# Designed miniproteins, single chains, continued (2): the designs that were tried, part 94

Each design is a single chain, and the fold is of that chain. pLDDT is the mean over its residues in the fold that is shown.

## One batch from the design tools (miniprotein)

Design m7254
Fold by ESMFold2-Fast:
Structure m7254 (fold): chain A 78 residues (1-78)
Amino acid sequence: SFDEVLEQVAKLLQEASARLDALRAAGMTPEQLEAVIEEFRAKLEALKASVTDPELQEFIDRVIELAEKAFRERLAAA
């Protein structure tokens, strides 16, 4: 359902954010940032592949785009 997809997206965003915060505390490298982004993208692409609704697929694509941009910008400013 739409609500299940939204919940899964929210959980994946929370997991990626928590991992980035933990890595930042340990002195994150650019390679570690890219690894988190790649894992996040892969998980959302897998979720997208399980969805048949084109609007939900577009929503997931937009989340990937915005989250990757936000992660890169947030950490470039740190």
Scores: mean pLDDT 81

Design m7255
Fold by ESMFold2-Fast:
Structure m7255 (fold): chain A 62 residues (1-62)
Amino acid sequence: MEAEERARAREEIRRAAARAAPVLGEDASQKVFDEAVALLDAGAPPEEALRAADRLGTRLAT
């Protein structure tokens, strides 16, 4: 992965986790972040990891 692409993906994941924090607290927010990062580490495309993080964040913020 390009360094810029990876940094962008991580920032979006962090934003999704931050959106969940006010609703579920820090532990749940950390889990959202960990799950999305695990997808990147498993070789998933950045777009897929970002979508997963966004979906989790949106569902938790709803």
Scores: mean pLDDT 69

Design m7256
Fold by ESMFold2-Fast:
Structure m7256 (fold): chain A 58 residues (1-58)
Amino acid sequence: SDQLLQQTKQQIKELKEQADKEYEAASKTDPEKARQIVAETVGEIIRLVGDLIDQLLA
């Protein structure tokens, strides 16, 4: 549904904004943690997209 699509887009936007803030903080002192934040954020976005596809196909 359009509502689920818009909700998922909003969640992805919020995850990206949070990750950007965490990345900027970590990149100054811990490059490994900064890279992990990016990887974890990508994983969460993929999970949300997968969940959305599953809900739309049900």
Scores: mean pLDDT 85

Design m7257
Fold by ESMFold2-Fast:
Structure m7257 (fold): chain A 87 residues (1-87)
Amino acid sequence: SMEEVLEEMIELLDEAIEAVEAGDLERAKELLRKVEEMIKKYLPEKLAKGFIGAIREAIRALEAGDLAGAISLLRSMKHELQLLLEE
């Protein structure tokens, strides 16, 4: 279901945040690429565009060494996904 997909993406985002905080940036990027793939497969185009943009921005922040910025973006995305579960 869409609810199960959203819950899985939220869990993967939490794991990505934990990986960033642990300094494992390769694991964080792997987890974010998995979230991007799920967005492409399961979300309608209207929702997918914004979330894909946010994932790509977070990956760029990690590659630039802006770990705090990356975490902020991921937490913001997690919050938006949680709001979708409540609708």
Scores: mean pLDDT 88

Design m7258
Fold by ESMFold2-Fast:
Structure m7258 (fold): chain A 97 residues (1-97)
Amino acid sequence: MLQFRDVSLRVDLASGVLELSGTLSQPASQGLLRRMLSRMFADLGLDIAALDVQLDEASGAFRARIRFRRPLSRAQAQALAQALRDDYNADVSLSLL
C-alpha cells in the first residue's frame, strides 16, 4: 500500500477545486498514483471533472490538482483528509478557502 508524508490539502469548496501535494514513502509510477487518487475519490462519492497529477519518481514528491463536478462541503473535505490519514498513514494538513 502507498504511504504518504507531509501531505497538504488546499480546498476551494465553492469551485470544487482541490490542490494536493506531498511525498510518497515508497517508489511508485505517476500512473499508479493517478489510479490510486481516482479510486479514492470514487470511493468517497466524489465525481471528478479533471485530474492533473505530477510526480518526481526519484524524490517521490507529487502535486495534483483536481476539479470536481460539484462544489465540495466542509464535511467532504474533512472526510478526504481523514481517508488519507487512515488508509495511507499520512500526516495531513487541511486548508479550506
Scores: mean pLDDT 82

Design m7259
Fold by ESMFold2-Fast:
Structure m7259 (fold): chain A 62 residues (1-62)
Amino acid sequence: MSSIQQRTLARIDQLMRSPALTPAQRAVLDDVRATLQQPDISVTTQVGATLRVMGVDVDLRL
């Protein structure tokens, strides 16, 4: 498992603990988590997953 994948999974877990998380944001995080748990995912997929998680994180702070 890559460092990007591990870091993104840890961030998803942190965001999933937020009481401000909307159902739509939760669905995005669940989808990203499922994608990152697949074996042999590409670096491009990992980067895309990180960007989606960052989008949720930014939306929660705005």
Scores: mean pLDDT 75

Design m7260
Fold by ESMFold2-Fast:
Structure m7260 (fold): chain A 60 residues (1-60)
Amino acid sequence: MEEAREEALRAARAGDAARAAGILGSALQKQGWNGEEVSAALRELARETGNERLLQLASI
């Protein structure tokens, strides 16, 4: 989990919102997180990195 969060954070900071969402979303879903919890985590990552595209992806 920590590794997936760090990779997603790096991708988001590099401007790759789709990669960040995919990495974190897949890791959380494998741990049994539901869609709303995953969306909340992606919104948090978007807020930390200022990535507007990631915020849009978190709303789906």
Scores: mean pLDDT 79

Design m7261
Fold by ESMFold2-Fast:
Structure m7261 (fold): chain A 77 residues (1-77)
Amino acid sequence: AQAHIDAALEAVERAGVLAVLRGEPALPLIVEASRHLKQGDLEAALAALREALRLTTDPAIRALLEKAIGHVEQAMA
């Protein structure tokens, strides 16, 4: 479980860096997801990540968000 949380956090942090550099409007949701992951609130993290993905059109940021979602889902299983 922790390995999947760590992998999700790495993907979210990379997505956050790209969101800052590219002016992605979903950045606050990416930051919120990172905070929830650090607190172990996987349900809230997953909700924030899914909403960020829904609003994001940048393919690189979307790929990182999808990777993070997959890791959070594995941690919850």
Scores: mean pLDDT 85

Design m7262
Fold by ESMFold2-Fast:
Structure m7262 (fold): chain A 75 residues (1-75)
Amino acid sequence: MPSEEELHEKLLESLRKLADEMVEAGESPAGIRTVLEGYRREIVEWMESQGSPHVEEFEREMEEILREAVERARA
């Protein structure tokens, strides 16, 4: 099975890719925020169910991804 660290890294990489695709597609800042917040909530819930020690780190990195994507979409 993948390690928790490997899953954490893959989830963040997938979310960054999704954010980039949404910005490139011309999605609104509100739309990007809604989608990424939805994924963040689902992933955090899953991570907590697995007893992951990485929830706080994931939340911090997700906030950064969301902030950057929203700022890029505003341009």
Scores: mean pLDDT 79

Design m7263
Fold by ESMFold2-Fast:
Structure m7263 (fold): chain A 61 residues (1-61)
Amino acid sequence: KTTVTHNSVVRAPSREEALEKGRELGEKLAKQNPGWQVDEVRVVPLDEDTYLVSVTLEPAE
């Protein structure tokens, strides 16, 4: 199974807000990449207000 992971650094007041930004990014990426869907969204804290958001796409069935 082929997957593609997109990484973005976001500023957010909490991990929950960073995760919401990641979900929005995932929705945009799925719309821009026909035939792909969001598999996973992960958030890793880098600083008190800075997070690494990883959105993984997989082929849509």
Scores: mean pLDDT 81

Design m7264
Fold by ESMFold2-Fast:
Structure m7264 (fold): chain A 100 residues (1-100)
Amino acid sequence: MVERYRLTNLQTGEVYEVTVTRLSEYEYRVTVTGEDGSVRTYNALLGYRTETEEVYWVQNLETGELFEVRVRRLSETEYEVTVTNLETGETREYRLELLP
């Protein structure tokens, strides 16, 4: 199963196209395409779920960088995403929208 999303950086306004492919119950392949045509590929592993959030451990497959990604559902098609780089501690906030 493959889902497509629009990801918007809330600080910069940068927009990305995100493709999520389910590999298993807990593992996903994520491809992020920038406005400049750059492509980044990630492996996402579901760490845990709460009533309001899903938390993923995510690795960039090009660089090896590790991230904690927290996803909070706002509606059936909209999500709030917080990405934390585990080495630098840098945190970025995004809006994620499911595309038709």
Scores: mean pLDDT 85

Design m7265
Fold by ESMFold2-Fast:
Structure m7265 (fold): chain A 86 residues (1-86)
Amino acid sequence: GPEQQRRVDELRRSTARVLGLPEDTSVEELAKKVAERIGEGLRSQGFSDEEVEEAKKKLTPAIIEGLKEGRLPEHVTKTVSEVLKK
């Protein structure tokens, strides 16, 4: 509904702003960039290239879903936690 669409639009614009991207950047492009930034953070903390690629494969769909639902932080946090359980 309109409330859901407002949350989606606000989260999408806020995410683009944080990433230094245009506010009209697509959900798919935002998700890819967020996953890349998280992957860089993991590599900086000593995670292997294999673990980073696994994280990206799980993060990108979760971020897309979160952005479409207006709940990006929850979906990202859940997926990161699942990847780090080893």
Scores: mean pLDDT 74

Design m7266
Fold by ESMFold2-Fast:
Structure m7266 (fold): chain A 94 residues (1-94)
Amino acid sequence: SKKVQELVSEIVGLSIRMIGHILDGDDEGAEESALRMAEKAKELVELTDDPSTLQDVRNFLELMAKKVEEHLGKDHPAAKALREAAKFAAEKLA
């Protein structure tokens, strides 16, 4: 649907911003972008039952969580939020 495509675009845009903040050493900007990404990803998961979309979102969020863990630490709230969003997608796939 159009709304699913819009959310995917928002999530991708937030990932670019998150990586940019990481490269700039802006920990707060990286955290804010990651938390917003997790929120948009949860909204996307609620709107779609498409297994391919859910698997892609899960894989993407797991990758983004690893990047946050590497920069901000594995126990950081932003990394946990991304992993919770990935788990939400995984649970809908089951």
Scores: mean pLDDT 88

Design m7267
Fold by ESMFold2-Fast:
Structure m7267 (fold): chain A 65 residues (1-65)
Amino acid sequence: SEEQREIAREIGRTLRKIGEGTERYLRAKRREREARRRGDEEAIREAREEQEEAGREYGLKPLPA
């Protein structure tokens, strides 16, 4: 069915977007941890902002420090 193929393509696109958002979120989280070890307040803030932006891809909020 064409409808079934359209649904499958839509699911595939959604999963790809979720994957990309998850990768960005986890990388930003890692940057935050590294910035904290260095005491770089500016880098911590930037990493937190990136987490918020990536979280919009699947509705996650940044975790507390």
Scores: mean pLDDT 76

Design m7268
Fold by ESMFold2-Fast:
Structure m7268 (fold): chain A 59 residues (1-59)
Amino acid sequence: MRERAREAAARGDDLAAAGALARGGLSPVQTAEELVRFGTPRDVAEAAARAAAQLGLAP
C-alpha cells in the first residue's frame, strides 16, 4: 500500500496516492501526513486526503 502510494506521489498523482493510503486504513489526517512525507505540499495533501475519503473505500 505505501509503496504504491509513494509511486503515485512521485509521478504527481496526489489523489491516487491519497486513495492508496486511505484504502490501507489511514485516516484523512494520517493520509495527509504521509503525503507531506512524500514531498506533497500540506495544503494539497490535505485536499487530496479529504477527496479520497469522500470517494469511499473500494468495493
Scores: mean pLDDT 74

Design m7269
Fold by ESMFold2-Fast:
Structure m7269 (fold): chain A 89 residues (1-89)
Amino acid sequence: SEKAREAFEKAARSADPEVATDYVIEGVRIGVEEGKKDEAARLAAGSLVMLAFAHGPEAADQVADRVIEEHPEVGEKARELARKTLAEM
């Protein structure tokens, strides 16, 4: 979804971790509503990786925890994918 992708891009570019969290949750919500959970998880993982570089891994984990609270299936997968990507760097 173009709208979901825009939300994740805004999250990745946000200087404020709280604003970034809101955009990640919005992107996941749109993806879930559209039946695109796998795409939402991959895009959320990308946002978490960018957030870890911008604000540190603890800030990214806090965003991931919030996504898991709202959308556990997508949030857990996004966290797993993000951590795997960061470990390979």
Scores: mean pLDDT 81

Design m7270
Fold by ESMFold2-Fast:
Structure m7270 (fold): chain A 100 residues (1-100)
Amino acid sequence: MKEYKDRALELLKEQGLISEEEYEELKDYDADELIEYGKETGNPAIVLLGLREKNVIEGKKVPREESIRLQLEALEYAEKKGLEISAEDREAVARLRAEL
């Protein structure tokens, strides 16, 4: 599962969604640090990665409603920062809201 985080960050770097410097910093971040960084910088992919790591690393399964609310908060924060949210991400937000 550490392997998942490392591969996801590498893919984000390859896609130009994060810089080389951000990649070197973020690979050492824990789940909460990733969520905070993603919220501050408006990078929803990093917020979602942190949420995924939090569910895995803590050995706890976050209740589905809490997981959905955290994802919605992260995506809404990114939208409010004026980032271009893809059509797929907007549809994901709509689906998450419908599940609440």
Scores: mean pLDDT 69

Design m7271
Fold by ESMFold2-Fast:
Structure m7271 (fold): chain A 74 residues (1-74)
Amino acid sequence: AEEEIRELAKRLAEVREEIKKRAEEAGDDEEAQLKATGELLKEAERIEKEIRELAEKAGLSPERLREIVVEAAK
């Protein structure tokens, strides 16, 4: 159970890093930033939801889930 969450958390960290990078690359236009990151934001939300569902099914506390996610994000 924790291993599955850890792998999803790693993917979430990668997606979040890419969102940050694309937002920075879009530069001066907030609308361009939203266009560049929109799909990745959607993917991040899906992964986060899946992590929460797995954590609930596994009986993990919110504190333990946070620890796993932070550790996986490096």
Scores: mean pLDDT 77

Design m7272
Fold by ESMFold2-Fast:
Structure m7272 (fold): chain A 71 residues (1-71)
Amino acid sequence: GQLEGDILRALAEIAYAVAITDAENKGDSKKVEEIRKKLEETLARIDELFAAGDLDGAQALVNELVKELSK
């Protein structure tokens, strides 16, 4: 139940940490802020989907976030 949601949030946060490090190394502060904003929106959506019992939807959302960050 809740553990799965916590794992998905942790995966999103790890992807964020990798992407922000890459953006910082390139000196792209605008990209850093864009990544942060998208992560916050994604975490809120994960919480909504998990409250609705939609684990598959939450997993898909995290996969989309990771794909976007890997542009």
Scores: mean pLDDT 77

Design m7273
Fold by ESMFold2-Fast:
Structure m7273 (fold): chain A 94 residues (1-94)
Amino acid sequence: SPSKEEKLDQLLENLRKALLAAGVPEEVVEEFIERAREIVFDESLSVEEKRKRLLELRDELVERLATIHSPETVAAIDAALGAAIQEAEEILRE
């Protein structure tokens, strides 16, 4: 079975590909994934603190994307981010 770290790396790579496919600019995607990676691999943070920071990062990205994407596209991206955060929490609780 893959390690917890390998599962998180794969989740972040899948999310990166999904955001790029949705038309999010590459620079915005790479900045978001780097910040999300720093949060999920921060050993000083509890799972609850990681979840809170990921939700704040999601809100920031969604607000930023609302200026350049349709409401339908933003809603789809927001849903994908929510699903990825839930999966990250499940992996982190293993």
Scores: mean pLDDT 89

Design m7274
Fold by ESMFold2-Fast:
Structure m7274 (fold): chain A 75 residues (1-75)
Amino acid sequence: LIEEAIRAAEAGDYETAVALLSRALREAIEKGAPEEVIRALEEGGLYAQAAAISTRPEQYRARALEAARRALELL
């Protein structure tokens, strides 16, 4: 999920990245993942959503990727 979201965001498919990060966030909450993982997924999803609706997605892309990669490292 998170690795797939990272690949989608790198390809400029921010809508798919949002869907995958939202699913990862839901699963993390349901499983009682550490707060740091939940925050990283929440942050990644918010920036991916901003990239999806923005006329200048590159400004949000880097932050979305940083947050998603951090969530993956914390797992």
Scores: mean pLDDT 83

Design m7275
Fold by ESMFold2-Fast:
Structure m7275 (fold): chain A 62 residues (1-62)
Amino acid sequence: DEELAKKISEETGISVETAKKIIEIIEENKDLSPVEQALEISKKTGISVETALKAIRVYKAL
């Protein structure tokens, strides 16, 4: 969702475009643990695992 991507962008400081990609990765990897999802996000987007974990927390809180 556009609104979810904006919320992740606001909370993490990353671009909305990157936040959209993160949402796709989370949705493709819902069967993985949050740490494993964060590793996939880091590999595909180049952001830190710490930032990826923060994005996952924002995604789950909404």
Scores: mean pLDDT 82

Design m7276
Fold by ESMFold2-Fast:
Structure m7276 (fold): chain A 65 residues (1-65)
Amino acid sequence: MKPLSDEQKEAVQRAVARLSAHPEAARAVAPEMQAIVDEAEAGRLSSEELAARLEALVAEAEAAA
């Protein structure tokens, strides 16, 4: 597996930090977040695509919390 780029790692860390404020919502979106990270590790997502998908997921989780 290819490691995530530094930019992708920062995007993931930012998403995790935001979701840490809403642990129940974080658990609800955990499978989808894992799928996004898995796609990025497989080289299927660019850094921009990863960041956009994580931002959308976090925004939905925050709105639901």
Scores: mean pLDDT 78

Design m7277
Fold by ESMFold2-Fast:
Structure m7277 (fold): chain A 93 residues (1-93)
Amino acid sequence: EYAEKARRYGKLAVEAAKKGNAKEALRYGQEAAYYAGLVEKTAPDEEAARTLEEVAKMLKETAKILEENGATEEAQLLRSMADDLLDRAKELK
């Protein structure tokens, strides 16, 4: 449930970024990171690490699209969140 929600919100963040909706992309990215955090607390380490890595990848893609479109602040926040998720995934391995 939480892993599916994390991936769904990550995909929505990428879609919002492609549509030029920087605020919505950041909001969906934050939701994706939140549900990835719940997977970390409730799922086995292998599944949690994979979910954190998948969400981080989607947040980095979202950030790249936003930066290319001039939404530098939102892009920086999403990259920071992605790096945090990757660090947390590494601790689970």
Scores: mean pLDDT 87

Design m7278
Fold by ESMFold2-Fast:
Order: structure tokens, then sequence, then C-alpha cells
Structure m7278 (fold): chain A 80 residues (1-80)
């Protein structure tokens, strides 16, 4: 369900904060974006990836999973 995917996306964003990939404030902004527009959240995460490629490589699994979930959320939103 979309609600379950939203919860998973938020959990992965929290992991990004815990791992120091993003700040607490960036994490709060991404959670709001996930709730309102998953495509905006994906764009914000892509910018973060570009700004620090070394952090991306160290946390690739978490970041790639976050993108996967956000893409699935947008796909379900457009199909409804």
Amino acid sequence: SLEELRKKAIDYIKKLVENGVITEEEGKSLIKAVENDPSVAALALAVIRVMNPEKYEKNKEIIDKAFEILDEMERLRLAA
C-alpha cells in the first residue's frame, strides 16, 4: 500500500540522518516531501547524492533503496 511505502521511505530517510549522509533538518524536509510529493523527495535526494559522491558510495544500499521506494510511490500515485 502507499501508506506502507511512505513509512518505509521515512525509515530510510531516518537511516540517512543516522549515518550522517544528511542533516537532521534535511531529513525533516525530505519526510515532508515524501508525505506531499515523492518526486520532489527523489529530486532532493538526487541533489544530496551529487553534492557528496563519497557519502553516496559508502551508503549506496540505503540511498538506492530510498530511490526505489520513492519511485514506487510515484508510480502508484500516478496509477490511481
Scores: mean pLDDT 80

Design m7279
Fold by ESMFold2-Fast:
Structure m7279 (fold): chain A 87 residues (1-87)
Amino acid sequence: MSEEEFNLEVDVGVLLIYIAVSIVSIKREAKRAGKEDFANKYIEKLKKISDEIVEAFERGELTPELIEKYRQEIDKIVKEAEAELKA
C-alpha cells in the first residue's frame, strides 16, 4: 500500500464513522422530538452518501478534493436535520 492509498483509506474510515455517529444522533433526537418519520429522510441521504463513498473508493476514483466534497455534503445534511428536528 502506498502512503497516498493509506491516507485515503484512513480518510474514508473517518467519513464512514462520521456518517454512522450522525445517523445514531439523528435517530436519538428524532425519537425525543416525536419526529422519527422526518429523520428517515436525512438517514436515507446519509446512507446514500456512505454507499457513494464506498463505491468510489472501490473504483479508485477518490481524490482528496472529492473526500472534502463528501465531508461538506455530510455536514450540510447533519445541520439541516438538527435544525428541523430541534424546531
Scores: mean pLDDT 81

Design m7280
Fold by ESMFold2-Fast:
Structure m7280 (fold): chain A 71 residues (1-71)
Amino acid sequence: SEREELVRRAIETGDIEAVEELARRFGVSPETAQSIIDDAFGLILGGKSLDEAARYAVESLERLERERQAL
């Protein structure tokens, strides 16, 4: 919920501070977080809803967080 709202804000605004906050929360680089947000925005341009795009971004970030914790 809170993570999804932050992702939605990053997609809607393109705010670098929101992207950096996502990077901190998921333990990824800002460049990685930005790439995932850009992919999610691409889904919206392709006809997906904001909710579907945000879900994709959260699932992608959580996958990377899990992979990092397994190291």
Scores: mean pLDDT 83

Design m7281
Fold by ESMFold2-Fast:
Structure m7281 (fold): chain A 89 residues (1-89)
Amino acid sequence: SLFADMSWLSDEEKAKLESIPQEVLNKIGGALMFEAALRNQVVDINTFALTAALYLQDKDTSKIRQYAEEALAVPEEEKEEFLKKVLAE
């Protein structure tokens, strides 16, 4: 799994992220690459996981670019805390 090495996530949190179909994860990756390039930002696993968690709140594929933009806007030092908060919903 893409998220397997995120040791600071619980098994339940990882299971939520791993429930996302590969087709949707591919769309998230594409949106993140586009939005990050536009902003001169780098995509890391925390940003990817946060975008995936935001998607899980309403599972609306038409909003994937919006979730990517929101995830990229979160400061790097706050991403882990924000990811756990989003997954708790």
Scores: mean pLDDT 84

Design m7282
Fold by ESMFold2-Fast:
Order: C-alpha cells, then structure tokens, then sequence
Structure m7282 (fold): chain A 95 residues (1-95)
C-alpha cells in the first residue's frame, strides 16, 4: 500500500469513531497526543504490541488508533505524521 492509502485508512477509522462517539473527541485527542510522545521513545512494532501498557491512561479507542497507526507506519516519523493528521481531522469534525 502507498503512504497515501495507509494514511487514508487511519483517517477513515478516525472519521468513523467521531461519527459513532462525537462526545469522546477530547479524550481521543489526548490519547493520540500521548501516542505521539511514546512514538519518540519506542519503535512502531513495540507501540503496536504494547499500546495498552504504554498508554494506560488513554481511552481504549485512542489506544486502538495509536496501535493501528503504528502497525501501518514504516517509521516512527510516519506514525507521528498519521496521528497528527488524525488529531487535525477530529478538530475539523468538532466545528
């Protein structure tokens, strides 16, 4: 899959979560921001395997998005980019 296709998959998952759980937007954003911080210290495979241990205080849906971004990313930098775009998408949907 191209980078664009992998990003689109994350954004579609993000949009689906916001349609189903619009009241959780702030909690999901906080969880994704924590995910960005752990991606600076851990490789994507470790984050994918240990998302629940690395993000214990994050909402379960935020942990799921972080895990998915880690799994589909080719580098920590790409995973951070995908999570930042997911956060931007949530903020746009809150308007």
Amino acid sequence: MSKEERLEAILEATKRLMREHPDLADEIIKGLEKGIEVMKEYNPLEVAAKADELLPDAHILARSLVRTAAMVSRSPEEAVEFLKKAIETIKELQK
Scores: mean pLDDT 84

Design m7283
Fold by ESMFold2-Fast:
Structure m7283 (fold): chain A 90 residues (1-90)
Amino acid sequence: SIEDLLKEFEEEVNKIVNDESLSEEEKREKIIEVLEKFKRKIEEYSSESAKRIAELIEQAIEELKKAKTIEEMVEIINKLIENINRIIDE
């Protein structure tokens, strides 16, 4: 389900954010990779909701490319999760 994919995404991002061996730049790159993977999995669903979620993920990827700090990256991810949950609840 899309909910299971969202949970997997959240768990993968939390592991990256909490990895003390990674620089902020390495964390950004890995988070973008996880988002690209998440988008590909969402695009396997043939629904209008999935299409809207994929568009939100693409926007978040572009915002992350401009993010300078881990705090900004976390804010972008939290807003994405909130927006996806709103679509799922419709």
Scores: mean pLDDT 88

Design m7284
Fold by ESMFold2-Fast:
Order: structure tokens, then C-alpha cells, then sequence
Structure m7284 (fold): chain A 87 residues (1-87)
């Protein structure tokens, strides 16, 4: 339904904003392990939300975009995150 898609978009927007704020905070603190942990938590929460809304393909595409964005700054962290998402 139209309302279900709007609910998915609103929840993804909130989750992504929370992720970006926490991820950038960890990076500014020089906490690479903490930044990776925040990314893994985001992947888990997004995946569960996607199952509830039947949006697994949209979630997979968003996670790929996040992996690519991290990879532009740190390919090693992106590889670890990609391995976690694939598991």
C-alpha cells in the first residue's frame, strides 16, 4: 500500500541519519573499530526492517552504496564491512 512504502522510507531515513551521526562521531574520535561496529549495527537493523516491509532488495542496494562510500575513504574497513553483510 502507499502508506507502507511511506513508512519504510521514513524509517530508513531515520535509521540512516542515526547511523551517519554515530559513524562520523566514531571516525572523528579515531575509533575505527567503533565506526565498524556502528556500520554492522546499521546493517543488522536495516536488514530486519527490510524483512518487515518486504524491501530486502532496496536494503541490499543501500548497503552496497554504504560499502562503496566507506571504501572511498578506507578500503580495508569496507572489505570487513562487506564480509559482515555477506555473512
Amino acid sequence: SHMQHEEWEAQVKRLTAEFLARYRRALRAGDAAGALAVAREFADRLTELAKQHNQEQSAAQLLQSVIEAIGREDPAVAAEFAAYVAA
Scores: mean pLDDT 84

Design m7285
Fold by ESMFold2-Fast:
Structure m7285 (fold): chain A 64 residues (1-64)
Amino acid sequence: SSEEKQREELEKTLFKEIEQIRNMSVEQAKKHQQDLIDKYSKVENKALTEELKNRLEGVIEALE
């Protein structure tokens, strides 16, 4: 299904982006999160955008 494909793409994005964020400053990580959310806001699935936001927020909080 399209939902399964979107989930797979989200997990691939998270795998890549979490590794990058872990090596960033909090300021850099917050900017990177916003850039990703802006990119995903263009897709119709708002639930996946919110999940991406929440997971990235957790990683950024761990950097503080």
Scores: mean pLDDT 70

Design m7286
Fold by ESMFold2-Fast:
Structure m7286 (fold): chain A 106 residues (1-106)
Amino acid sequence: SLEEQLNELAELLSSGQYNLAIDLLFDISNKYTLTDDQRSSILDLLAEADTKNTSLFPLLLQKVYKEPNLAKKFFNSLENSSNQSIRVTGKYLKTFIENVTGVKLS
């Protein structure tokens, strides 16, 4: 279920298994329409993981290079939010990643 996969995502991020966590994040975003509460929870988990280990962001960039279409699904999920804070955060993250990687996500 979506709930089980979100719990697995939290566990992978908490245990530093960032490669598997990003793959699961992209898979969730491709398969499910997320609620704003779920989007907010995911962003909080990513922010907490980044605070604890700076390796998360470089791995995210590598996954964007490898699977740009799945990455686009994730950012589109954030931009489709009815919550302005989620949309703004998603847009800033997307723009920063596009500027660093040269990969088109919009």
Scores: mean pLDDT 83

Design m7287
Fold by ESMFold2-Fast:
Structure m7287 (fold): chain A 68 residues (1-68)
Amino acid sequence: SREELQLELTRLVREAMEEYGISEEELGALLQLFREDPEAGKRELYEKLPEDLAERLVEVLERLRAAA
């Protein structure tokens, strides 16, 4: 469900901030980029984040976009 996907997104954002030291501003910018340009956002997420985290985050974001 969209609610479960949103909760998973919240968990991944927290993991990025707490475990990898990504700033809230940088994460917000990356998520906004994915919303406006999914292909550019996907590329930037894989460039800026650890591969495993980027893969999980992109999967959740793509599922949220499909559920909208």
Scores: mean pLDDT 82

Design m7288
Fold by ESMFold2-Fast:
Structure m7288 (fold): chain A 82 residues (1-82)
Amino acid sequence: MEEERKKAIEGAKALYEYTLENIDKYGNVTEEQRKKIKELLDKAYEDAVKAAEKMTSPEEARNAIVEAFEKYGEEITKIANE
């Protein structure tokens, strides 16, 4: 479990870094919007890590990570469309 949990957390970090690096490629966002999006991504990553640590199976860990990012994804989309 620990090794699979570690892989899930590494996946969450990769998703966080990829999204942050590509914010400017997904729309004409202002510096203020980018800052807000980064704060939401930081929170999504923290929530994903905490959720993965609580899970007893690799599948639960992966699902919890996806759910954490999806939750904040809606807020990020709203900010990008402001």
Scores: mean pLDDT 73

Design m7289
Fold by ESMFold2-Fast:
Structure m7289 (fold): chain A 57 residues (1-57)
Amino acid sequence: MEELEKVAKEIGRLIAEGKTDEATKLLQDYLKKHGLTSGEEVSRITGLALEEAEKLK
């Protein structure tokens, strides 16, 4: 699950940078690549990304 946390950090950086479109694209690509369709996984990734964005800004 280390890959999930790394992706969440990158999404968080994009959000902090104001690149919300790129952040959304990265999230969608990750979900499709790993076959993740559960709301549980989506919530976990978005939660971690927001935590990282808050730490950066």
Scores: mean pLDDT 75

